Designed miniproteins, single chains, continued (2). Designs and how they scored, part 107

Each design is a single chain, and the fold is of that chain. pLDDT is the mean over its residues in the fold that is shown.

## One batch from the design tools (miniprotein)

Design m7720
Fold by ESMFold2-Fast:
Structure m7720 (fold): chain A 76 residues (1-76)
Amino acid sequence: MLSDQELLERAVEHLKELIKFLEENFPDDPVKQEIRKILEETLKRVEEAKTPQEGLQIIEEAGRQIEEVLEKADAE
């Protein structure tokens, strides 16, 4: 069991990898840098989460925000 804890640990690793990927591949892209800021804020909020379920929900909300940023970029 503890699938929520394992999912949270994997999600946190994924966020760190995404931050690094955006920094290394798109340092001068304002849209990608906005996404990076969302990811960094998400990591801080996950640190404050008292349960793995809260952490996973915070990450899910961040995913939706990133999707909206990408949709707006494609529309412009």
Scores: mean pLDDT 78

Design m7721
Fold by ESMFold2-Fast:
Structure m7721 (fold): chain A 84 residues (1-84)
Amino acid sequence: EKALGDLDDDERLQRLRETAERLGVDPATIEAMLDVVRLERKNGIDNTSVEDVRKVAPGLDPRELAVRITSLELRDVGDWLDRS
């Protein structure tokens, strides 16, 4: 269930949202990406299916969402290392 890891989740989600907003990504798409990240963290990457992704982000391509999240994650790593 919930643990101290919830604090790291909030910080990670905030950074992803901030980066996506700077890139002019639609709010609905940002929300969908954050929901996918939360789902993967909650269930584990091995237990997160395409159906699970479609459940939280109906109408969006799960593969494309994964690629976008990975792209933002690479930017976030650089930003995370810079931030305290």
Scores: mean pLDDT 63

Design m7722
Fold by ESMFold2-Fast:
Structure m7722 (fold): chain A 66 residues (1-66)
Amino acid sequence: KIDKLIEYARKLVEEGILSEEAAKAAIEAVLNGASQKELVEILTRLGVSRKTASRVASELIRIKEE
């Protein structure tokens, strides 16, 4: 569960989609029970586009629910 979240975030950082700061913040928020809406808000405040933030937040919540 956690390993899959970290792997997904790491891939996005390697592809230049997320900064390491944004990836870390998103993982910490998911592990602390953040909603998809809260994740989008956190990511957009860190400079991630709304489209990318929505996609990333959705996938992180999906992985967490596994």
Scores: mean pLDDT 82

Design m7723
Fold by ESMFold2-Fast:
Structure m7723 (fold): chain A 76 residues (1-76)
Amino acid sequence: SEKEKIEKELKKIRDELIALANDPSVSPELREKAAQLAKELDQVISQLPTLSVEEQKELLKHVKALLEQLKKLAAE
């Protein structure tokens, strides 16, 4: 249940990174960075079953922070 919620949130963040990577109003450099992070996150999501709930929560916190930073940069 808790792991399923974390996986769902990580997939949502991945989808937001993909959306950012395909946004023509965002600079090419930020689009490339968003695309790269989405690919890396997709690989990590495939490895989630090997991580503890604590490690998964730390990962979620880290990825949320990265997405927020990219969204702020994209708004400039």
Scores: mean pLDDT 85

Design m7724
Fold by ESMFold2-Fast:
Structure m7724 (fold): chain A 88 residues (1-88)
Amino acid sequence: MAETIRRNEVLGEVAARKAGEAAGEEELAREAIEALRRVAEAALAGDEAKAEEIAEENREVLARADELIRSLSEEEVREARAEAERLV
């Protein structure tokens, strides 16, 4: 469980950063990465209610970041996954 949470968080961070760089939305990417880190931290501490609260508070930022990530090419997605695997 903890390893899965960390793996998903790292992948999300790398994907958001790459998508933000590609779109020129680096500030949005930074805010999304901070939100993902806070959610992962709460989840790893066993506080699922707090993790859900943080995700809801940052719902719009996370949704925007997700839209940018979906705009990445298949190659960029593969590069993001490879980078995330190296960081875990």
Scores: mean pLDDT 78

Design m7725
Fold by ESMFold2-Fast:
Structure m7725 (fold): chain A 85 residues (1-85)
Amino acid sequence: MLEELKEIMEKAAEEELSKKVENPLDPEVARELAEKAEKYLKNLGVPEELIRLIKERALKLIEEGKPDAAVAALKAAIEYIEEKL
């Protein structure tokens, strides 16, 4: 699960980065989405180690100046976890 989640998040981030980016997302908005995702996953009873991985990966992408990739990775991670529940 952890390795599959990492691969899915990385693929989603790379896919987003390959797109034409005319108006990059505000990093602050991306951070807010990461916080919302963390709360949502905690409410679903997702294991803390998975939530931590998702949050750390998203925040790292934001720090690297890739907020759109961070949001794409968050969305892919949530969809994957919902499918496994």
Scores: mean pLDDT 80

Design m7726
Fold by ESMFold2-Fast:
Structure m7726 (fold): chain A 100 residues (1-100)
Amino acid sequence: AAARAAALPPPKVTEIKAENIELADQHTVEVSFLDAYGAPVSEPRVARSAEELKKALLDGVNGTGAQLAILRSLDRPDLLGFAVATDDVIHVTFTELPPL
């Protein structure tokens, strides 16, 4: 495919920097993609491993332009995370909440 008149390509996110991403291997994680105002920009995605979660985040951010994502375990309500897209990196923090 030849796109000779295309403007500079939009910023491409290719890297994920994640804390505790391995927790996703123990849970079914729902990823909700949000705009800067917290409104959903797409249907939520489901990941069953850390690698599936990384792929879902890269595909979702690059496909929707989402700036934020909320990560929630479908198996446990006490596992919560969030992701923030910056210039070329998605920063992910995944936290196990204290027991209620």
Scores: mean pLDDT 72

Design m7727
Fold by ESMFold2-Fast:
Structure m7727 (fold): chain A 66 residues (1-66)
Amino acid sequence: SMEHEERLREAVLEAARRNGGVLSKEEVEEIAKKFGVSESTVKRIFLEEQVREGVELLVEAVEKVT
């Protein structure tokens, strides 16, 4: 469900925050096991969040110069 995926996303972000903004192999495996998803799914969500962060920073930069 969308709610389950949101909880998974939150867990991924929280784990990354605990590790200085990086998601370790161990955290990927633990999250995958906890939520019953593949390691690829965990990595995909992490990458999606990194892209979102980058887009937000880019928009912020454009707004500051215009």
Scores: mean pLDDT 75

Design m7728
Fold by ESMFold2-Fast:
Structure m7728 (fold): chain A 82 residues (1-82)
Amino acid sequence: MSEEEQKKVEELKEEVEREFRRAAPSLRSHAEVDALAARLREKATEEAKRLGLSEEGIEEILRVVDAARELAKMVLDSRAAA
């Protein structure tokens, strides 16, 4: 990827993480986490394609969505167990 493209990828990755952090207090189940992740995955893919990002860049952003989804589920499980 170009340096300019990498910057756009990093900005979208940060936006995904920000949306998960913003929604985290209202998430109560794994199903709600999965629904949020699905919406962010769709939105991020649409924005990335609109910005002309490569397949590599899109995959990098989607990996962040997947990682944030798994982390949110772990946090929910930890709160339920505590």
Scores: mean pLDDT 81

Design m7729
Fold by ESMFold2-Fast:
Structure m7729 (fold): chain A 80 residues (1-80)
Amino acid sequence: SEELQKLKELWEKKMEELLKLEEEAHKAIENGDNEKAREYIEKMRELVEELAKTLPKETAKELKEYAEEYVKDLEERIEK
């Protein structure tokens, strides 16, 4: 169906964006650019929220919890 195709395309696009933001966040952390790293981490949170809106409430909660754990690990690397 057109609806399923649009959802698939949305997810593929958002996943590509998320992977690029993750790469940029890691680079910023390695370069000691803490402000830039925080900007990328915030954009990752925003993308996860957008993806979560396409999911049932319980699945959305699990996705957000998983993503928040990952993001906290990145934030801890900034604090070093």
Scores: mean pLDDT 80

Design m7730
Fold by ESMFold2-Fast:
Structure m7730 (fold): chain A 94 residues (1-94)
Amino acid sequence: MKLSEVEKVGAYLYLQALLALEQNDPAAKALVDRVIALLEEYDPELAARLREAFENKDIETLAELLRELEELMSKDPELAAKMKAIVDEHLAAR
C-alpha cells in the first residue's frame, strides 16, 4: 500500500502517542509535546484539543484530531515539512 507523506507522518504520530500513553515512553512523550508546541503556532484550538485528548487518554478523540492534523498538513506544506522534520529527528535519535 502507498501512503502519502502526510499520511505516513500522521500514522507515525498516532503510534507514538499510543506508545507514550500505554508504555510511558519518554521519547514518544517528548515527540508529542514538540508536535503540540509547533501546532500551537498554526492552529492553537487544534493544539489545545490534542493536548486535552492526550492528557485524558481519549484514544478515539486523539485519532480524530490526528486526522484533522493530516488535513491541515495537506493544506500547509510548511507545516507538513516542519512536522516531518520533527519525526525524522525522533527516528534518527531512536
Scores: mean pLDDT 81

Design m7731
Fold by ESMFold2-Fast:
Structure m7731 (fold): chain A 65 residues (1-65)
Amino acid sequence: SSEVEQAARDTILAFLAEVDPALAAEAAKLPTLQEIADLARRHLSAAQWQRLQAAVFAAIEAVDA
């Protein structure tokens, strides 16, 4: 749903703003959720990516409940 997509987008951008503000600024310029996710996956460490996935999952559960 569009609500789930928005929650995922907002969560990725918020996570990036806390761990890598410069990367968050670049991600915010991207027009699609897929491009934002691809940028995050490419530049984050394995540990950061795992934490981001957990945060996105929690955010999706919160809006889909």
Scores: mean pLDDT 83

Design m7732
Fold by ESMFold2-Fast:
Structure m7732 (fold): chain A 70 residues (1-70)
Amino acid sequence: SMENKEQGQKAAASGAEAAAKGDYAAASVTGHELRKLGLAPEEKALEMERAGQAGDAKKAAELGREIAEE
């Protein structure tokens, strides 16, 4: 739904901003929630979660921005 899309975009944008500041743990949590709640494409949300878990802040931020911007 449109509401789910907006919620996912806002969460992804917040996660991307956190990752860009080096908070990859927050990006991992965001990717996990996006995947669990179905608020973003599963593969992209999973990649964001995994990038955050691996400490790849740059990749987590890029994925979060992509989800937020589509």
Scores: mean pLDDT 82

Design m7733
Fold by ESMFold2-Fast:
Structure m7733 (fold): chain A 81 residues (1-81)
Amino acid sequence: SMVDEYLERLKELADTETDVEKFGEKVREILEEMVKQGMSIGDLLELIVEVANYLREKKKEEQLEAFGKVASEILQELKAA
């Protein structure tokens, strides 16, 4: 599914991008791409939860914080639209 493809892409990014600032920038690009492709709010939330759980399980605390900030900003932007 589209959700599974983006989930794997975000997991790979978390494993390969060691620069937290660049990780956050690339996460924003991917989440904005998902929104532009018409992903439902439900699917977006499911993916956000799964990525956050992955980062938490791997104890990637700085990446989890950066991911949470970007995800919150995207969700707030969608609520305002």
Scores: mean pLDDT 86

Design m7734
Fold by ESMFold2-Fast:
Structure m7734 (fold): chain A 77 residues (1-77)
Amino acid sequence: PPPSAAELYLAGRTMTHYIRLSQSVPAEQAQAEAEKYYERLRAEIEREGAPPREVAEEALAEALRLLKEVQEERAKA
């Protein structure tokens, strides 16, 4: 089955947060902070409800765009 709006939003926002952190801190620290961010965001969604699917899909698209940019930048360095 396709992922829910909540799953897409959690994945996208957490991935973006991890990518930003991974540019300045060690992978272990970036992972730990991303896991904390995921848990906070998940709790917010459980309390407030998931965003519309369109918003969730945009969050994931943003994360994938950022991932591509960082990968291309690292390839040039």
Scores: mean pLDDT 83

Design m7735
Fold by ESMFold2-Fast:
Structure m7735 (fold): chain A 72 residues (1-72)
Amino acid sequence: MAEKLRDPEVQAKVDEVLRAFLEEHDPSALHVFDKTGSELAASISGVMLRMTTTLSDEQLAALNARLREALA
């Protein structure tokens, strides 16, 4: 799936899914997506690590399902 993430159309869909999911489950993390460049990349990495630790298995499964749809 990593190769598909290099497609700009797929990246736009993934970004949309991540923003929508954070808006629903952790809206405080949405502010990191307003950053740019390497600062944005570092912030997203931190947010993803936080989500992996903080979200329930059911919420992570839902996120994975939405990401898989975006990648299809």
Scores: mean pLDDT 63

Design m7736
Fold by ESMFold2-Fast:
Structure m7736 (fold): chain A 91 residues (1-91)
Amino acid sequence: EEIEKIIEEVRKILREYGNFTDEQIENFVKVVEEALKSGKVVLAYGPETPKELQREIVDFARKNNHLVFREDALSKEGAEKILELAKKYLE
């Protein structure tokens, strides 16, 4: 299943590049799954995400009415990897 593959990649990113609990990861994943079923992607950035990358993420989401969340536990590398995963999914 295409959605399940994306969900598993999101879980990996949040485990490797964030300070999330397993419960927080599963809560985020549920939001991602609902968005994907609606033809949308979820993007996120954290407090350490550079302003240029935050603008890129917000502009990417705004262009196609995708979702953006601020996640305080997400690293800058995690934000970048979520953006790259979203771009690959929408290719």
Scores: mean pLDDT 84

Design m7737
Fold by ESMFold2-Fast:
Structure m7737 (fold): chain A 106 residues (1-106)
Amino acid sequence: SMSSLQQKAKELRKKSIDYLNEALKKRFEGNEKEAIEYSKKALQLQIEYLQIKMKIEGPTPSLQQRLAKLQEALDALNKGDKRKASQAVAEYVGIEIREIGDQLDE
């Protein structure tokens, strides 16, 4: 049901934020290996969140672009390319900021 998908999306988003907080904590402690592993887990959950969101709202160009950037970031981290991962995340954030701006412009 739509209600069940919305609840699953909410749970995935919350869990991804929890893993991002753990990644930041490990990074602050100098534990780079664990920081990367938690970052990968967070990205995987964000990808699943966007996939469920696409089932609810339909595939829009914005959702497809955001999904592609998160997939690029995860692939880069799996290859040890932290710079490329950071760039992909920055581009993802840029898409979200643009969408918020468009919504404010009516």
Scores: mean pLDDT 84

Design m7738
Fold by ESMFold2-Fast:
Structure m7738 (fold): chain A 75 residues (1-75)
Amino acid sequence: MTEEEFEARRKRLISLYYRAQGLPPAESRKKAEELMKDDEKVIEALKGLLEWARQNPNWHPDLIAEIEEEIERLK
């Protein structure tokens, strides 16, 4: 995966974190772009999304794997 593809995945996952909180797609995307300026906050948000994904058994296993990989990449 290229750096551009990793950035796109990170942005998608952080947007999903905000959408899981009930925010509309456009607002979630804007908040994701702002959050991505701080790697520590990105890691915190991804850990929050991972907890929600694990508590929701209907979420796809590939989503959990993508979140875990992104957290490890940012450590």
Scores: mean pLDDT 76

Design m7739
Fold by ESMFold2-Fast:
Structure m7739 (fold): chain A 100 residues (1-100)
Amino acid sequence: SEEAEKLLLEKLLNSPNREELLEQQYKFLEYLVKNKDKLSELIEKLVKLVKSSKNEEVREVYEKLLDDILNGNLEAIEIVALLYMHYEKISIEEFLKKLE
C-alpha cells in the first residue's frame, strides 16, 4: 500500500543510520548525473536487479515503485535504490557495481 511505502521510507530516514543513508543518496544521485546519457539503460538494470530480490517483505512496495518508474515518476528511482540497499544489506559501492 501507499501508506506502507511511506512508512518504510520514513523508518529509513529516521534511523540512527541517517548520515549513512544521506551519503548513499548523494553518491547515487552523483552516479545518475554522471551517467545521464545512459539513464534508460540504468533504469532497465535497476528494474532487473530489484525484480531479482528474494525479500518477500518488501515485494509489494518494490512492485509499486517499479510501476511508478515505468510510468515516468523518476523520483521513485532514488526511493527504490535506497530501500533495496537497506533490505538487501549492501553498500552503495556494491549496489553501483551491480548496475555496471
Scores: mean pLDDT 76

Design m7740
Fold by ESMFold2-Fast:
Structure m7740 (fold): chain A 84 residues (1-84)
Amino acid sequence: SSIKETLDKYKLGVAEVKPLDKPPSEIVEEQRARYAAGDKTISIGIAGTDDAAELARIAAELAAAGIPATLVAGEGMLITLEPV
């Protein structure tokens, strides 16, 4: 999987997968604040679909940008990544 290959390249593993329980905007704000404070946990939210193509796009964007904290707007699943 291209997602797994990208995560492995950056020494990231899937720590948790759960339904979104907060608005995506709130999660984005909290995640950016934590990342700026040195917390390297990254959350990827997928809105409206469990499609692997959307997850791969997000993973590729994170890789290209040097691993910023990123969430996609909407409702769906939250995937938490952490350093391996």
Scores: mean pLDDT 58

Design m7741
Fold by ESMFold2-Fast:
Structure m7741 (fold): chain A 78 residues (1-78)
Amino acid sequence: SEALERAEALGEEAKRMTEEALLARGVPEEVARRIGELTGEAARIQALAEAGLLSREEAERRLEALDLERQRLLEEAA
């Protein structure tokens, strides 16, 4: 579907750009990759919600889980 393709493309672009920016700043590859993955997934979820493929409630739940995982990674890396 067009909406799924758009969401996937936005997610991949957000992931790539985030990883490139972090790597350019000297962030370790493992950390850059993980933050990129979380950022890409968040972008994908937002796009799916905008397209009506996810309810607002589902999108909020998934974004909350991603935020929690990001916080956990930051705590473990600190």
Scores: mean pLDDT 83

Design m7742
Fold by ESMFold2-Fast:
Structure m7742 (fold): chain A 90 residues (1-90)
Amino acid sequence: SKKALEEDITRGVMDISIAVYRRIGQSTGDLDTAARLIELYRQLAEAQIAGDEERAAELQKEIQELLAEYDASQPKIDLEARRRYHEALA
């Protein structure tokens, strides 16, 4: 049903948002990339609920491109050291 689909998608977006915030936002301090990814996943969920297959495919491509760009930037940041630093401040 539409309600069950909406509940599953909402839970998925929440889980992804928490994971993105922790792994990118808190660990690297890159809150801009974390915010963009969370917003794209939220828009993807809305497109999936609406049954907009073309918009969903476009958003999936944007997410993949942003993740590839982020991965390419990782040599500039020691993610393990950043994670340890943020854990110590919590």
Scores: mean pLDDT 69

Design m7743
Fold by ESMFold2-Fast:
Structure m7743 (fold): chain A 86 residues (1-86)
Amino acid sequence: MEEEERLLEELEELAPEPALREAVALVASRWAARHKSYSPEEFLKLAREIMEKAPELLRRLAELIRERAPAEELRRVADEILERLE
């Protein structure tokens, strides 16, 4: 519980806007679908890599979330972010 609270605080520092956190969560869910293991620590590491390597795509994904874009469009942009991280 305390460790989860600390990880959430670190995520809030990296992505203070709720839509940005939702965008990171969507990318993480797509990443988990491609990999066998998933953990809160790996999620936070992924969040940092996205903010470093694809901040513009993450902001676009957050904007699409605010605009209530179709789930298919959101998944498409999330997959594009993952391709940039590879």
Scores: mean pLDDT 73

Design m7744
Fold by ESMFold2-Fast:
Structure m7744 (fold): chain A 82 residues (1-82)
Amino acid sequence: SIEEELRARLAAQLRALAAGADPEEVARAMLEALAEALGKKKGLSAEEAEALKEKLLPQVVAEVAALTPEEAAEAAAALEAA
């Protein structure tokens, strides 16, 4: 399903974060996955998706940057189990 695909993509980014990936790059990739899922489910336009990503980016960067590698790995495992 779209939700299963989204959870898998978010889990992969959290695994990358746990391995030392840049928080901004991880946040951008997570928002891209979310925007694609919303486009498929809600018919969000490309322009609306881009505006949403830019609006949410500072908050998502702050949230992922606050995660320890252990917390990021645990969050990924939780998404993979759902």
Scores: mean pLDDT 84

Design m7745
Fold by ESMFold2-Fast:
Structure m7745 (fold): chain A 70 residues (1-70)
Amino acid sequence: MEKLLEELSKLSKEEAIKKFKKIADEVYEKNKNDEKKRKEIAEIYEKALQAYYDDDMEAFLKEVAKMLEL
């Protein structure tokens, strides 16, 4: 986990968002039949996108870390 977050922090914003979207899709598919986790995934995804557009990379990485725990 730590290594993946470190890699993401070294990427450009464009590469970081692409990697995050791939991670989110994989986590969503893994939890497809779990309504509670799907809701949590959606909330994390929205917060991560908002942080990305607000240029808040620290908040973005915190949401990525939460996504990786699912």
Scores: mean pLDDT 80

Design m7746
Fold by ESMFold2-Fast:
Order: structure tokens, then sequence, then C-alpha cells
Structure m7746 (fold): chain A 63 residues (1-63)
């Protein structure tokens, strides 16, 4: 994953969190950013671990 792709994912996650969302699907973020769902999940997990966002990203099947 490129730095630009990671930044796009993080920016979108922060926007969704600001809009009051608590959980989103990795497939939804993948569709909007062009990043694969698995890479979105990895980026989101790291962002949550480092305190960058509180938004939870899960596979659509777990939503």
Amino acid sequence: VTKDQAEKVIALLKEREKNGEKVVSSEEIADETGVTASDVQAIADLARQTGVTKLEVVPKSKL
C-alpha cells in the first residue's frame, strides 16, 4: 500500500467518524478509495491501535 492510499483511507475514516458513524464495512471504504478491502482493514486496524481514529472497520458480512 502506498502512503497516498493510506492517507486517503485514513481521511475517509475520519470523515465517517465525524459524521457519527461507529462501524463501517471494509468493502465500502475499498469502493470509495480504490484500495483493496484487505489493505483497508490493515490500515484501519493500525489507525485504531495508534489512536488516529475510533471508527471500527469490519467485513460487510460482520456489519
Scores: mean pLDDT 80

Design m7747
Fold by ESMFold2-Fast:
Structure m7747 (fold): chain A 79 residues (1-79)
Amino acid sequence: MKLKAKITLTDEEGEVTEGEAIVEGNEIEATPEALAIEERLQASTLVSGSQPSETHSEYVARDAEGRTLRVTVEVEELE
């Protein structure tokens, strides 16, 4: 079974960064943008999180300067 995770980060200026990760068994292939989003979130403080469905998650975080980051994760089955 092959899964695709689409990760979208939107900052307070409305700038959008989109990353993807493909998961197949124990293998993970992430785009540089997905890794950059993960690194930025690790340097941030989580404010809230929600999971509206099994395939959709939303998070709000604050960066080191107190700016709001909005993150959406969508998972889809490829095969």
Scores: mean pLDDT 79

Design m7748
Fold by ESMFold2-Fast:
Order: sequence, then C-alpha cells, then structure tokens
Structure m7748 (fold): chain A 112 residues (1-112)
Amino acid sequence: SLLEELEKIFEEIKSLLPTLTDEQKRELLEALLEAGKVILEGSENKELLLQAIAFLLQVIGLLFDLDLGRLTDQDIRNLIDQLYDLVKKTDKKTQKKVIEILKKALNKIKSS
C-alpha cells in the first residue's frame, strides 16, 4: 500500500512536469535531493548506500542543468523512476518519510 501511494504521487508529478516553471522544477529537484538523503541515512547495506549516493549526485547534476537551461522533463522522469526503484529496497519507515517529502513538495507546487 505504501508503494501504491508512492506510484500515484509519481504519476501525478510526471503529469504536471510539462506545466512546471523553472522555480517549481527546482522545488521538485530539492525534494528529490531530500528524499535521496533519507534513503542514504536508512541504508542497511553497501549496495543501497552506493546507489543512494549515485542518485544524489545525479540530482545535483540536474540542479546545475536547470541553472544552465539544459534540464529536460525526461531527465526528471528518469530520476523519479530511479527513486522508485531505490524506495522499493528500503524499510517501511524510510518509505513513509520519502512519501511525506514528496507529498509536501507536490502540495507546494500545486499551490504555486
């Protein structure tokens, strides 16, 4: 049920991507960075830890691409897919924290 809730949030984010301003895309990328940090802190094994680090470095790269006018919606979709695969490997406590971060970001974007 937590993964079903996460999937629904990601589907809503993906549907909104073509309508987002650069400011809203920055808010989304910052939420993805926060989610990646939560996964890193909750990492119980070396493989998940290294995958979380790789994810965080990709988010940082896309924040630079946003500032340089090079960010595509497909780049963000790819990050969302990677985050979903990471979250599936985490415990329920970590999954709940990631969902709360993404819900907060989605509500902020929809209120902008």
Scores: mean pLDDT 89

Design m7749
Fold by ESMFold2-Fast:
Structure m7749 (fold): chain A 70 residues (1-70)
Amino acid sequence: MSEEDLENAREYVRFAARVLGINLSDEEIEKAAEIFLEKMKEKGIDPRKFTGESLRLAYEAIREVLKEKA
């Protein structure tokens, strides 16, 4: 996984978290970004392109991180 792909995923996860009104730590953002990129690759979605499906996958990644914390 490239560092550029991971940085783009971090920024997108931050955006998705703000849309949901969720405050994530930097560690939670990192974890969610890794999960998000894995889901994107599983679905054959370009990690540089963000669609409605990408937003859904970002929400799922955030949910998984919060579930592990809870």
Scores: mean pLDDT 76

Design m7750
Fold by ESMFold2-Fast:
Structure m7750 (fold): chain A 78 residues (1-78)
Amino acid sequence: SEFLKRLLEKDILNTIKKAGYAIDENGNKITNVKSVKLEGAEFKDGVLILTDDSYAVITDENGNKYKVKISDLKKLYE
């Protein structure tokens, strides 16, 4: 659902803020992250599913937008 997607976006944002950075699709570090939006996320049987086509759009404090692979976001949780 949209609500669970927003909760996951908030969790990802908090994880990025703790790490101090994210990595964009070109391998560049993004700092001063303001918000995260998930694209291509699916909801099935009470579980939010991320696929190979899923990605995050990260907006920094200056309003610049970056595309980040879900696989690169998962590395921040390790």
Scores: mean pLDDT 79

Design m7751
Fold by ESMFold2-Fast:
Structure m7751 (fold): chain A 95 residues (1-95)
Amino acid sequence: SMLAREIISRLEKLLEEAKQTTDDEKLLKILEEVEALVREAQRNISDREELIEIYELALRIYQTALRQASDNISLINYLIGAILRMMGLLFELEL
């Protein structure tokens, strides 16, 4: 769908931003946008293949942010939770 392509394009840009960002405050803003895009996808997209691509991109962003995160325990705990949630969603789509 056109919506899925728009969400995927925005997530790809956020992934590239996350790779260049070591500042926790900037990472949090990226993560807020990722969460909003994932929620939009969950509400408006029913196509399995599109949802898999979106969840895989979100997972990659969370993994990238975890590698870039400082010693901020709250941020690290949030990212671990987000990674586990994305893996759970992907597992359900593979069933």
Scores: mean pLDDT 88

Design m7752
Fold by ESMFold2-Fast:
Structure m7752 (fold): chain A 67 residues (1-67)
Amino acid sequence: MAEKYLERAKRLEAQGNILRSKVYLFQGYLEAGDFDGAEKVAEELEEMGYTAVSKALRAMLEKAKAA
């Protein structure tokens, strides 16, 4: 269920762990089938300088679209 990922993302954000918070938010969007939301999160991570993580998430998004 997407809700568990969104809840965990909010907890991580409260702890100041922005990177992990965004990764869990991305997983929540994938579980919900919101590919536009997932892509936007990957773009935000790239803009923050997490280029390698963003590329990995984009690869996961393409796999999810193909499934």
Scores: mean pLDDT 78

Design m7753
Fold by ESMFold2-Fast:
Structure m7753 (fold): chain A 58 residues (1-58)
Amino acid sequence: MEVEVDLEVDDSVSEEAKLLLKATYESILRRNPDKIDELLEEIKSTSKVIKSFNVTVR
């Protein structure tokens, strides 16, 4: 299962932090494919700086 995460974040977040968030979420979603929708809501609720969060699963 391949998982790709696309993030738009607040301008106060560094490019390095944005890349780390993307990699972290992709890793979590790959380990929990049966609960992707639930994990997405949890991630959105805990992130104060994410403006847009999109996941592509293949």
Scores: mean pLDDT 71

Design m7754
Fold by ESMFold2-Fast:
Structure m7754 (fold): chain A 95 residues (1-95)
Amino acid sequence: AEKHAEEAEKIAKQMADLYGPGGTQDLKDVVKQAQDMADLAKKAAKLGNEKAAKHASQAAKLLFQSTFSQSQQQLDQYLSQAKKHYEEAKKLLEE
């Protein structure tokens, strides 16, 4: 659980460093979503919920990959997968 939280935090920090200063509003929104995923992964790690932490970390990674999308189809795929992992992490933390 802690490993996944550390990975999500690292990704969110890298995104903030790359896109925070001078980024478009869309990029700033994606950076904020990645920070929210890092916070969710940390919460899951504190609860010992390995699966929730892994899903939150994967969502952060997919949000980062979305910023490098070469096509609309690729962008939609990464965002769709990130949302699915976010919803799974939330569900696991509610149980």
Scores: mean pLDDT 79

